# Designs tried in a protein design run: designed miniproteins, single chains, continued (2). Part 53

Each design is a single chain, and the fold is of that chain. pLDDT is the mean over its residues in the fold that is shown.

## One batch from the design tools (miniprotein)

Design m5927
Fold by ESMFold2-Fast:
Structure m5927 (fold): chain A 62 residues (1-62)
Amino acid sequence: DAKDKAYNNAITNVATGLESVEEALAKAKKMIDEGVKGSQLNLDSLKLMDQDKLDEAKKKVE
């Protein structure tokens, strides 16, 4: 699943300290836009849903 791949990539980058939460989120959005062009409405949903998911991932890294 392309959307799942984008989420996991963003979480992994934050967890490894490779990127900030904001940069990881931007990458996830880019992958969705390019990978799942037919599901661009999911970009808005990702923005709302990943706010909590990325926050939790950051807590785990902490």
Scores: mean pLDDT 54

Design m5928
Fold by ESMFold2-Fast:
Structure m5928 (fold): chain A 70 residues (1-70)
Amino acid sequence: MEAERLFQLAIALAQELGDEEAVNKIRELMKKYQEAKEKGDKETVDKIAAEGRELLRSLVEKKQAREIAA
């Protein structure tokens, strides 16, 4: 999966949850990802992609918890 698509999904979910802090963090990760990709720093690219996946997973769990509680 393209990391850019993962970040877009995470932003959309964070916006749906009203979590502006999470949106800002995802945007910062996207910038760092693009810079690392241009530098050819594969280790940093992989690390940022992993952080993005963990953040998306956390946001999905948050949404499910709210849906069950409602």
Scores: mean pLDDT 78

Design m5930
Fold by ESMFold2-Fast:
Structure m5930 (fold): chain A 104 residues (1-104)
Amino acid sequence: DLEASLQKAIEHTIETLEETIENPSVGNIKLALVNLERLAEILEKYAKLFGDEKYAELARIAREAARRLSEIIRPDDSSLSKEQIEEAVEIIRETLEELKALLK
């Protein structure tokens, strides 16, 4: 079931974002970024193939969150300032709210 598989990918991303808020480490922020980028790529592909506006909207949210996080954290970063962690967590909280609103 294609829709069920996509729903599970979305659910896994949400779980990763929730875990990052609960335990905001450099590793978890990097994992959140990677998962948001991958989710955006999958959703962009499906939106293009099936013409689904909901997938396009979810893709936009995930892509923008990934872009904002990539300005805070680089692949080579082993540490972040307190302010950078707080900013990353805020982006993730905003993103969770937007994703959950569309999944009602």
Scores: mean pLDDT 85

Design m5931
Fold by ESMFold2-Fast:
Structure m5931 (fold): chain A 68 residues (1-68)
Amino acid sequence: MKEELEREIEKGVAVLHIAVTLVAARNAGAPEEVLERLQALLDRAAASEDPEEAARLATEAARLYEEA
């Protein structure tokens, strides 16, 4: 139970990081293509049953924002 709860928290944090990155990118006037890619990463992370995948997607979202 504790490990399951920790994994759920890890996923939630990753999803939140992507959501915050998307909002920041939108407010900064990032190109539409970048916003669409960030939204796709958010959707994938939210749908994922693997917290490690969600964390990797959050890292990818941060890189996309930095490169834009």
Scores: mean pLDDT 80

Design m5932
Fold by ESMFold2-Fast:
Structure m5932 (fold): chain A 60 residues (1-60)
Amino acid sequence: SGLEEAERRGQAATPVALAAVYEALARLGDEEAAKKAEELRRQGVKAPQAAVDAIEAHLR
């Protein structure tokens, strides 16, 4: 998978954490973050809702 390849290349430190950040930014109206979150979701990366909620609250 693309995530496994990224991990082998050392480029994706934490795909789940990135998904959570992009989801939080998308909730705040960032359209580019929304696209990134959708791409990660398509790859099977699921952001924990608790993490998304915490990041969203921090970014308010």
Scores: mean pLDDT 71

Design m5933
Fold by ESMFold2-Fast:
Structure m5933 (fold): chain A 55 residues (1-55)
Amino acid sequence: LLELTGERDIARAAEIAARAVALYRAGHSPREIAETLGISVRTARRMVEAIEAAE
């Protein structure tokens, strides 16, 4: 992207993603990640899928 709109949202998403990675590496399920981060299980599952795709 040439320009980033919503820099605050990007920073927030990066923080949540970093926490999700740490929880995933600790062996937590998508449900546990969702409960810990206060997000939906669907969102946690998508984040885990993205982490697995990146590895």
Scores: mean pLDDT 72

Design m5934
Fold by ESMFold2-Fast:
Order: C-alpha cells, then sequence, then structure tokens
Structure m5934 (fold): chain A 86 residues (1-86)
C-alpha cells in the first residue's frame, strides 16, 4: 500500500467512526485529519510527529465528547492503516 492510500484510509475510517460515535461533521473532519496525520507520521518513522498527532487526536476526541472506547477504536484504525502499508 502507498503512504497516500494509508493516510486517506486512516482519515476516512476515523471520520466514519467519529460520526458513528456522535461527533459533529466538523469534529469528525478534524479527527479524520489528525488520524491521517498520525498514519503519515508513523510511515515516515517520525516518532515526535507520531506522539504529537496521537495526543492531538485524543484531545480532539475528548473535545467532541466521544466515549473513551470510540477514541481507542479511532487510534487503532489509524495505527492499523499505517502498519498495513509497511
Amino acid sequence: MRAEEAVRRAEEEARRLALEAGASEEAARRIGELAGRLAGAMLAGDSAATAAAAEALVEAGREAGLPEEAIEEILTAAVRAAQEAQ
């Protein structure tokens, strides 16, 4: 899988999961962008960017009022997209 495809998959998957968990469309878009950034940072081997993106994603999920389980599922989806591309 190409890095661009993994980033897109992480973004789409995270947005879908956020919407299903009750996020607004604006919050879901932000969460998707952060999940894509997380996947991209992981594929680039940038540990600092990976940590920053993961923290921002958790914060955005909490701000959107998502349950902890949904935030964990979104993180898992982004990590899986990056791992499947390696």
Scores: mean pLDDT 85

Design m5935
Fold by ESMFold2-Fast:
Structure m5935 (fold): chain A 65 residues (1-65)
Amino acid sequence: PKVLAVVAAPTLEQAREGGERALKTHGADEVLPLAGATGAEAKALGERLSKETGALVGVIGTAAG
C-alpha cells in the first residue's frame, strides 16, 4: 500500500518543508503540498484520495507566521 502525505501551509515553501519531513521521518512515499489551504481542506482531500486510491493518507497542517 502506498503512503501519501497531504501537507497544507500558507505558502508553498512551508508545505514543501513539511513534505520533506514527512518523507524522511514518517516513511511517506509521496507528498502533495497545498499552498493557501487550511487543515480542514487538506483533511477533506486526504479522505477523498484514500477512498479513491486505497492509499494510507496522512494529513499535516502548519500554522502561518
Scores: mean pLDDT 72

Design m5936
Fold by ESMFold2-Fast:
Structure m5936 (fold): chain A 61 residues (1-61)
Amino acid sequence: GEIEEIKKRIKEIEKKIEELEKKLEEARKAGDKEKALELEIEIGVLYIELGVLKLILKKLE
């Protein structure tokens, strides 16, 4: 159902954020400022999506 699909997407986003945060730390250590900025933007967008999905889920439960 819709609730289960939202929960699955939330878990997928959380895992992707964890992977991207690891890549961000590697980019920062390497001094790759452009790659770090790209990863920071991607992580930010995913946190916004995560917040929206959690808000929707709370209203549906």
Scores: mean pLDDT 88

Design m5937
Fold by ESMFold2-Fast:
Structure m5937 (fold): chain A 76 residues (1-76)
Amino acid sequence: ATTLNNIGTVYKDLGNYNKALEYYKRALEIRKKLLPDHPDVATTLNNIGNVYKDMGNYNKALEYYQRALEIRKKLL
């Protein structure tokens, strides 16, 4: 999962947002199956939000940030 997340970050930095989303979503699915309320799930959701923000899709960015926040609230 960490490797998939890191590949997503590289694609984002290259400006390939579609590939970044593909790898982040793959990392998210693996992390959710292992520990759905883990900080790594929140981190991956936040990274997906950052991709949508960079694409100018602020509504989807906000959706993913809110999902990350809900996971973080469960860890408090």
Scores: mean pLDDT 81

Design m5938
Fold by ESMFold2-Fast:
Structure m5938 (fold): chain A 63 residues (1-63)
Amino acid sequence: TTYYRKMAEYAEEGAKRALEEGDLVRAARGYEAAGQFYKLAGDDEKAEEMFEKAKELFKKAGV
């Protein structure tokens, strides 16, 4: 839906800003949130992409 897609995009932008600030854990959480909203929007492909980004960032952060 339009609402969930906008929430996903907002969360993804927040994650990108966190990456620019060097906060890997905040970025990972942002990508997790984006993935959940993309899933709710019916975009399973984008959701999977976001979840993989979050997993990679948590691994880099030592979590």
Scores: mean pLDDT 85

Design m5939
Fold by ESMFold2-Fast:
Formats: sequence, C-alpha cells, structure tokens
Structure m5939 (fold): chain A 68 residues (1-68)
Amino acid sequence: MLSDEQQKEALAQLVKLAKQGYDAYKKGDYKTATDLFKQALDLAKKNKMPQQVIDDAEQLYKQTAAAA
C-alpha cells in the first residue's frame, strides 16, 4: 500500500506530465504531447490510481497519438 506521501508525489508528477503534454499539444508538437501523455498513463497504471484517472489519461494518449 502506498503511503499518503507517495500517493501525493505520484499525483503531483501525473499533473506535471499532463500539463507539459497539454503545452506541447497547444504548440502543435503532437509527438512530444503523445510521449508525455503516455508517461502519465504509465505512471497512473503503475501507481494503481483510480480507474477514472487511468481512463482519462488513456483517452488523451489515444486522441493525441491519432493527431500525430
């Protein structure tokens, strides 16, 4: 079971990756955005985050990959 501190750090890292991915997407850098959203998805899965978070990350990854 992850400690509250480990869960908070994992969530902070997920938010950071998602923000960087959105910034890349807004600049038209779909390949970098796809890589960042893939990292966010992998992080969410590895840390067994709520299914909704995993689903949202997977949707962003798939949509961005389709645009690349």
Scores: mean pLDDT 79

Design m5940
Fold by ESMFold2-Fast:
Formats: structure tokens, C-alpha cells, sequence
Structure m5940 (fold): chain A 68 residues (1-68)
């Protein structure tokens, strides 16, 4: 399911296991999985992140919007 994919993707790219994605981890995910450019990945991070990181809830919201 989409939710299972989102959870697995988050855990794979959260290499520190701290429950957040850094800009670098998030961009790597988008570039490898969706083939997005650096500029596109940066724009998405800036739109959804708070305090310079992306939480699981923010990542889930972003992924659901991309799937629509």
C-alpha cells in the first residue's frame, strides 16, 4: 500500500534513526525514486519542512500530495 511504501522509504532514508529526514537524505530519496532535479527536490523540502528537517508526518503529507 501507499502507507507501507511511505513508512519503509522514511526508515530507509532516515539513516540516523532520529525520526526526521535532513535535506540531503530527502533529496537523495526524491532523486533516486522519482528522478527529480536538485531544484525540484529543494523546492519540495522548503515547502514541507519545519526547523530545517522533515518529520514523518510532513513526509507522509508530501507523499500523499505527490500521489494525487
Amino acid sequence: SLDEFIERAFKIYDTDGDGTLTRAQFKRFLQRVFGLSDAEADALFDRYSADGVLTYEQFKALMRELAA
Scores: mean pLDDT 82

Design m5941
Fold by ESMFold2-Fast:
Structure m5941 (fold): chain A 72 residues (1-72)
Amino acid sequence: MEKDLELGEEYYKKGLKAYEEGNYKEATEYLQKAVEYYSNALLDAPPEKQKEIADKLAETQKKLQEAKKKAE
């Protein structure tokens, strides 16, 4: 869990930076990786962390959808 959560946060930050720079294709690639890692973290998460990780996953998925729309 911890390693997947850390990698999810790392890729999420990279995705946000790419998005801010207008590099929507690159943002999409980083945000997709963040979704994968947050999803894995959520599967192994203890109950007390499930909401926090689920919220991060939802935000990442929303930003990924925005990046995909702008990249098209």
Scores: mean pLDDT 85

Design m5942
Fold by ESMFold2-Fast:
Structure m5942 (fold): chain A 94 residues (1-94)
Amino acid sequence: SLAELADRLEAEGERARAAGDYREAAILYVQAGVTYAELGDRERARRLFEKAAEALRAAGDEVLGLEVLAEGYELVGDHERAAAARAQAAALAA
């Protein structure tokens, strides 16, 4: 089921993060977030995209983290926070 897949992906992401594999953690958190969004759980999806952004920042990819965060906020309908995250990413990339 999609719910069991989402829960497994989130748990695998947490294990990767605990091991210091931040890029793998970010990929797993994004996959979990997309799956929760497909299930209609926008709040849990939002938190997974926030965790993915934090993991990318820990990996040294702060700009990519903010871009992932913006895409996640758009996916859950939070256009204001998405715009803010994009503006931060653009400022750091300049």
Scores: mean pLDDT 91

Design m5943
Fold by ESMFold2-Fast:
Structure m5943 (fold): chain A 80 residues (1-80)
Amino acid sequence: AEELIEKALEYLNKAGTRAQLAGDTELVELLSKAAKAAKEGDLESAIEYLERAIKRAEELGNEQTKELAEKALKALKEAL
């Protein structure tokens, strides 16, 4: 479980960097909230924030951030 959470946090960090480079403050905020929830062991909230981040990235055509967020989501769901 801890290894999967660490992997998710790595993907979340990479996704956050991509969102910052794109100038999407809302996407950065969603990814940051997901990372905080995951670190606190609140995997349910982390998943909810990630699903919202994925939807936003998809709507804005940010495929790189979407792919990284989806990898983080997969790792968190496997940790449940």
Scores: mean pLDDT 85

Design m5944
Fold by ESMFold2-Fast:
Structure m5944 (fold): chain A 58 residues (1-58)
Amino acid sequence: DLRLEAMRLHSEGVRAFKEGRYEEAIRLFEEAIRLAEEAGDTRLARESREQLEKVKEA
């Protein structure tokens, strides 16, 4: 299930970001965006893009 996988990757990205693992967080959010877009979950894709932007600014 692409949507469930994207949701899991998004959550793992948030955890990685909070733990200061920025390179991992970036990869996790990029993959979450890809899978969310493939699943048609535009909201999750947008939320993951917002998190990715925050990580890159940290």
Scores: mean pLDDT 87

Design m5945
Fold by ESMFold2-Fast:
Structure m5945 (fold): chain A 58 residues (1-58)
Amino acid sequence: GAAAGARAAAESGSGAAAATAAWDVHKQGDLEGARYAAEAARESGDEAAARTAEVMAK
């Protein structure tokens, strides 16, 4: 389950935290969780973090 990782990303509102959460849930094998953590990274406005999270969400 990726609920904790994705929720941490959405709750923190920071791109770096969202990218870290995406990596964590991707490592757990939950691509859906990684994808919405990546979306939170994009909405944070941190483009570098958003790109990193998106790669991990694949």
Scores: mean pLDDT 66

Design m5946
Fold by ESMFold2-Fast:
Structure m5946 (fold): chain A 82 residues (1-82)
Amino acid sequence: MAEEKAAEAKKAAPEDKSAPYLAAAEAYIEAGDYEKAVEYLDKALALNPENAVAYGAKGKALEKLGKYEEAKELYEKGRELA
């Protein structure tokens, strides 16, 4: 049935595609490449906009880039989802 096939595709897409982007972003934060971390976090959030961890990680990366107001907004969004 098409509904069963769609459900399996949804499970594969958000779990597999979003997780690698979040992991890559965290690796870039650890490496000090905060601009790339933000790019990968934007991709992760495009796939899973309810991911509180991704909002927190993006806030941390922006704080390291000196963008404190943007970081604060992301921390607030992440806390609302957590």
Scores: mean pLDDT 73

Design m5947
Fold by ESMFold2-Fast:
Structure m5947 (fold): chain A 64 residues (1-64)
Amino acid sequence: MTLDHIFAMLDQDGDGVADVAKLEPVLRALGYNPSAAQVAAMRAAAGAPTIDRDRFREIMAAHL
């Protein structure tokens, strides 16, 4: 799935955890144009500075 590729770009250490602060630059690099409000909503939905793959999929499904 395309979300697995996006998560792999966020999870550069391969530990299964992604830095929420990297969501905006990675999405923009992949051709998405999230607004500041969308990024803020995704960060709020994360509830933490890092997220696992399953939480990442939930956030992307809700906000993209």
Scores: mean pLDDT 75

Design m5948
Fold by ESMFold2-Fast:
Structure m5948 (fold): chain A 93 residues (1-93)
Amino acid sequence: EIDEKIKAIIDEINEVLKQPETPERRQRLIDLITEHLLLRAKKEGRDLSPEEIERFRQIAEDIYQGIQDIKRGVDRAVELSKDKEKREEIWKR
C-alpha cells in the first residue's frame, strides 16, 4: 500500500538526518522528500504532469533548505546554552 511506502520513506529520512552533513546526504534527502510528495499526490488520485513533477522537486529542495536552517538555528542555540552554563558555574563559586 502507498501508506506503507510513505512510512518507509519517513523512517529513512529520519535515519539520514542522523548522519553528518555531506553533499551525498543533501541529495539523498531531496530525493526522499520528492518521492514522499509524489506518493502523497498519487494517494490523492492526482494525475501529475511532467511540469508538476519538476515543481515537486523544487518544493523538496525548499523543504530541505528549511530543515537545514532550523537545524543550524538549534545547533547555535545549544552552543550558546553551553557557554552560558559554563559562565554561570564559574560565577556561582
Scores: mean pLDDT 73

Design m5949
Fold by ESMFold2-Fast:
Structure m5949 (fold): chain A 69 residues (1-69)
Amino acid sequence: SSSEAFREGVAHLRRRDFETALAHFREAGREFLQHAEGVRQMLELTAPDEATRARLLAELEALVAEFSR
């Protein structure tokens, strides 16, 4: 389910497994959109450096744009 995919994404994000987390968020679709602000805040807290944070935020923005059309 989309809710299950979202929960898996959050679990991987907490483990700093960012690529797997983003794949799960893409699978979650509209469920992810409803929580995109919370995910952005989690990325800010979990990203180990500025370069990783910038890259992850750009990927997050791309997902938000994709699902908002």
Scores: mean pLDDT 82

Design m5950
Fold by ESMFold2-Fast:
Structure m5950 (fold): chain A 101 residues (1-101)
Amino acid sequence: NPAVVEILRRAGFDDAEIEEFFRALEEGDVDRVREFLARLTPEQRAELAILLRAGILLLEVMERGSPEAIDRVAAASEPEIAEMLRSVRRYRAVVEEHRRR
């Protein structure tokens, strides 16, 4: 996927690292995928989730994404996934408000 490769190159990944990222994603190596995602901004992770539609990337955006990143992924997702993302966003907002009271 040329768009995904371009994002990873802009994030400072070389060709060998990009190949390893796709291998880890295909094998479901969650820990290895998380190592790569840690090098990306929340916005770059959201863009990859949209382009790849990979479950691991969607979970990362839901867990650690900014509200704006979650909204962008939801807007580009199928209705069922979009509703799941919006539900998680509302839940995280309520939990954070409760913790700060």
Scores: mean pLDDT 77

Design m5951
Fold by ESMFold2-Fast:
Structure m5951 (fold): chain A 55 residues (1-55)
Amino acid sequence: SEYLEKLEAYARELGASEEEIEVAVLSLEDAIAAGADPEEALERIKKNLEEKKKE
């Protein structure tokens, strides 16, 4: 999925750990499977990753 690829690329650029990337990918897959908008789910998960980077 292009959304999963975008999420992985973004997380790696942020310096997220492999475990954090795996959790983020699973969260996005679960959201999409539940009928969430992929673009909105992607943006929400990106924001969570950014906040974890803060400290």
Scores: mean pLDDT 81

Design m5952
Fold by ESMFold2-Fast:
Structure m5952 (fold): chain A 61 residues (1-61)
Amino acid sequence: MTREEQIAALRELAEELKKLIEEAGKKMTIELRELPDGSVLLSGESDLPGTKQGPDVLLKV
């Protein structure tokens, strides 16, 4: 999978996750920033039990 495809896949995954959370009646916000530099900024917050909300951070690879 190329970098471009990986970024696209991450975006799709984030949207799917958001849909699943919304279908469960929960609230979740996920934003994905895509950079051709291969870095991805993911910001997310949810009210799922046992899930901690975190600040905007780059994915650690």
Scores: mean pLDDT 61

Design m5953
Fold by ESMFold2-Fast:
Structure m5953 (fold): chain A 85 residues (1-85)
Amino acid sequence: SAAEEERLAKLPPWLQVAYHLIKQKDKDGDGKVTFEEIREALDEINIPEEVKEEIFELIKSQDKDGDGKVTFEEVLDALEEFAKK
């Protein structure tokens, strides 16, 4: 949607790539991704391991239900928090 596109456009290009890679891991089309799928997506990006770990922990912190899954909205929230630093 326009709101997602506007939020995404505020991120650095490489975080936009990260978001799209994570979104592609939703094979079930339920609008959610597992922690395992997120880790796989981050491993496709050529960035330092420390940075991958920081992003992964921020995304994990969005799992309020403890089900091991996060929504695309929660992933975007985590990436925005990372980008502010």
Scores: mean pLDDT 80

Design m5954
Fold by ESMFold2-Fast:
Structure m5954 (fold): chain A 55 residues (1-55)
Amino acid sequence: MDVQAVADELGVSPRSAETYRLVYAEGLSQREAAERLGVSQATVSRHLARVRAAL
């Protein structure tokens, strides 16, 4: 998945698109995605909410 192209088309940040890919395409938990991105689980939840709202 080209997260930059998807982010541009959905109007979300590349980090939001990458977070969605990690959870839904790679099957990571929100905690695992947070560790991979170096952010809090709350930040992961916000990124997922942004992508879901754009879909």
Scores: mean pLDDT 76

Design m5955
Fold by ESMFold2-Fast:
Structure m5955 (fold): chain A 64 residues (1-64)
Amino acid sequence: MSAATRRLARFVEAASGEDVSGWSLREIIEYMLSRGNSAEQILAVAELVGVDPATVRRILRELL
C-alpha cells in the first residue's frame, strides 16, 4: 500500500499543485472528491498507479 499511495500522491501533486506527499490514502481520495473527481475517475487513476481497487471502493463507500 505505502509505495502505491506515494505514487498516487505524486500524480495528484502533478495534476493539482497541492502538496499531498504526507497524506494517507483516505485523505488523498477525500481531496480528489472535493475537487469534483467522480468515484469512477478516482478508481481508474488508483488502478493505473497500482492501488488496490477494493481498498479504494471501501474508502469511497465510507466517505459517502
Scores: mean pLDDT 80

Design m5956
Fold by ESMFold2-Fast:
Structure m5956 (fold): chain A 71 residues (1-71)
Amino acid sequence: MERVRELVLTGSVYWIAAAVYLTIKDYEKAIEYLEKAIEYYREALKLAPDDEEVREALRAAEEALKELKEK
């Protein structure tokens, strides 16, 4: 499960970066990093479809992206 762990960790790093950019109101960078986080979480979920933590992380990231794009 090394690949799944690497994908989740990388996705989480991008999510943290997106959150930092949101706090300084850099919405363009926040969207960019959030989209990258979503890509990594989707790949992780394809390898581990029963991982509820990954599924919840992906859903939260997708909701955050949707809210940002509606601005």
Scores: mean pLDDT 80

Design m5957
Fold by ESMFold2-Fast:
Structure m5957 (fold): chain A 106 residues (1-106)
Amino acid sequence: SEMEKLREEYIRALKALRLRELILERLKEEGKLKEEEYEFLLEKFKKEKEELEKKMIETFGKEEVEKLKKEVEAEDLAEVAREFAELAREGGAEATAEAYERLAEE
């Protein structure tokens, strides 16, 4: 159904944003990002997350969105990161694939 597809798309988008934030933190820790670049990207991701959450609330309501957020937080992010790495590699995005693979390592 249309609502189930939207739910799956929103969950995937939330997972992608969470993984991007974690990759950003690792790049900063490795000294691969300047402080200003890190702050700029972090603020950009925060705004994207806030806009996504607002759209989700308009579609599903606040209670359902809080439930979806908890489901995303409960997921094994290492498995999700490996899946995203495989997709990125298949698409020819080697640097992105390597970033996801590093995130999947404990």
Scores: mean pLDDT 76

Design m5958
Fold by ESMFold2-Fast:
Structure m5958 (fold): chain A 59 residues (1-59)
Amino acid sequence: LRQRIDELVDEAERAFGQGDFDRASELYEEAARLARELGAPDSVVDRLLQMSRLARERG
């Protein structure tokens, strides 16, 4: 994945660890959108969307 997607994922993981689940969900969704635009495999996009949903369920 491109550096920008990695940065968003790192930020999302940070937010998740801090209990900011809404922020984590938004960041994972943004990473998924960028991954799709860059032609990443469906498995990668689906994983990021799953992480976003998991964060939403926690909050």
Scores: mean pLDDT 81

Design m5959
Fold by ESMFold2-Fast:
Structure m5959 (fold): chain A 58 residues (1-58)
Amino acid sequence: LGDAIVEVLNADPPQTLDPPRLEDLVARLRAAGYVLSPEERELLRRLTRDGRLVGPDA
């Protein structure tokens, strides 16, 4: 996953992402001007479920 995408998501205080919040994550990336490919969306879903995108469950 791109470093710029991760940096945008972590610009503000870190947030724990649950499966229902995946759509909010996608919306934030779009608002920041990022266009997610289907592959990137799948990676985000898996990484958020694993807690690897934002770090360990808070």
Scores: mean pLDDT 56

Design m5960
Fold by ESMFold2-Fast:
Parts: sequence; structure tokens; C-alpha cells
Structure m5960 (fold): chain A 59 residues (1-59)
Amino acid sequence: MEDVEKAKQLIERADEAYKKGDYKTAISLYLEAIKYTKNDPELRKKVMEKLFEVAKKLK
């Protein structure tokens, strides 16, 4: 399903934002990526883990 490719692209962009210290942008992009992971539970789990990591950096 094309949604998986969209999710991967959003994850890569989120990872770049995270690398640059832009945690707010990273969170936003990971949240968008989750919308495209409904049919891939493994990918969804990875995105959720990354989102929690970034959220911890903000608080």
C-alpha cells in the first residue's frame, strides 16, 4: 500500500528534524506518519517509540 511509502518519507523528514534539534517539527512529522501506518503494525510501533523519545526531550 502506498501509505507505507508515505509514512517512511515522513519518518525520514522527522528524523532529520530530530537530528537538527527541532523536536517540535519532529513530533509533528511523526504524528503525520502514524496516520499512514494503520496497515503496518511494526512500522507504527517504531514511529510511536521515536515520538515518545522526542517528547521526552521537550519535557
Scores: mean pLDDT 80

Design m5961
Fold by ESMFold2-Fast:
Structure m5961 (fold): chain A 71 residues (1-71)
Amino acid sequence: MKELELEIDVSMALMYISLGDLLAKQGKVEEAIEAYRKAAELAREVLERFPESEEAREVLEEAEKRIKELE
């Protein structure tokens, strides 16, 4: 059950990164940053419960990098 929660949370975080990418391409910078922030928050929550999740760490790093690029 916890493993399924990990998969769902990581998938949602990836979805928010994709949404942020689409918003950034449309010039909606503030909305893109908000989407990336949600992805980062979800990834951090996953890492708190599953510290060894390489996928969640990668998602967090990707979201933070994209936020810096738009700031």
Scores: mean pLDDT 80

Design m5962
Fold by ESMFold2-Fast:
Structure m5962 (fold): chain A 68 residues (1-68)
Amino acid sequence: AEEDLKKGVEAYKAGNFDEAIRYFEKAIEKDPENADAWLGLAGVYRLLGEFEKADEYYRKGLNIIKKK
């Protein structure tokens, strides 16, 4: 999960949004409670103009963080 999250962030910073989505999805498949991966997906979809998906993934990430 951590390696996939790191690769997703690196792809996002490079502007490789399709690659970023793939790695964030892989991180979530391994650890569905990985809030950073959900927030990463939200960030990518927001930049792609998919605001409804961005809001959904953002709320998912925030709900995980609130479980502290």
Scores: mean pLDDT 82

Design m5963
Fold by ESMFold2-Fast:
Structure m5963 (fold): chain A 60 residues (1-60)
Amino acid sequence: SKEELAERAIQLLGEAVYALSQGDKERAVKLAQEAIDLAREAGYPGIVEAAQKLLDEAKK
């Protein structure tokens, strides 16, 4: 369901935040990109925006 995809995207965002906190930028980028893909499939633009912001931070 769309709700399950959105929940997975939120979980991946949490993992990406944790990866960034550990200095693992490569993993954070991968997790954030996966979260964007799931959020787009789910149709939740707010989650896409949050994941995109995290991806931009990870690419610094």
Scores: mean pLDDT 86

Design m5964
Fold by ESMFold2-Fast:
Structure m5964 (fold): chain A 60 residues (1-60)
Amino acid sequence: SLVEEAISALDLPPEVREGLREAVRAGDSARLLELLESLPQPQRDAVVAALGRAVAEEAR
């Protein structure tokens, strides 16, 4: 999916990147938020922005 591809393009630790992809695939909002909170603010903002763009693109 575009969301998983967007996560793969982000400069994140491999374990966080894989965790985010699994959380998105499972629809696990609690795990997604937990992983976002584990990131420094700049990386967290990048993830949120990338997810928002990918979701908007999939809706087209």
Scores: mean pLDDT 77

Design m5965
Fold by ESMFold2-Fast:
Structure m5965 (fold): chain A 99 residues (1-99)
Amino acid sequence: SMAERERREAEELIEEAERKKKEAQSVADEAIAYLREKDQAKAEEFEKLSKTKLANIDGLIAIGRQAAADPERVRSAIEAAKTAILEAEDLKDRALELL
């Protein structure tokens, strides 16, 4: 059924969002460590930004997980997971620009 296909898509996207979040956090941590040796104030500013973005990504993943099992909410799960992936990729790109 379409609902079974959408549930599978939601689960796969949630797993991708978790992988992308982990990758973004790793690169952000590297950028923060690099900045701490050069400019402590910039390191603290980016650490604050990174923590805020990661908290938002965690919230989106949680929404996705909660909605994925419900056929009436699975589309919201897919949207939340896709948004989490884009947010994680944005954080990673911002961190790479600092390296």
Scores: mean pLDDT 90

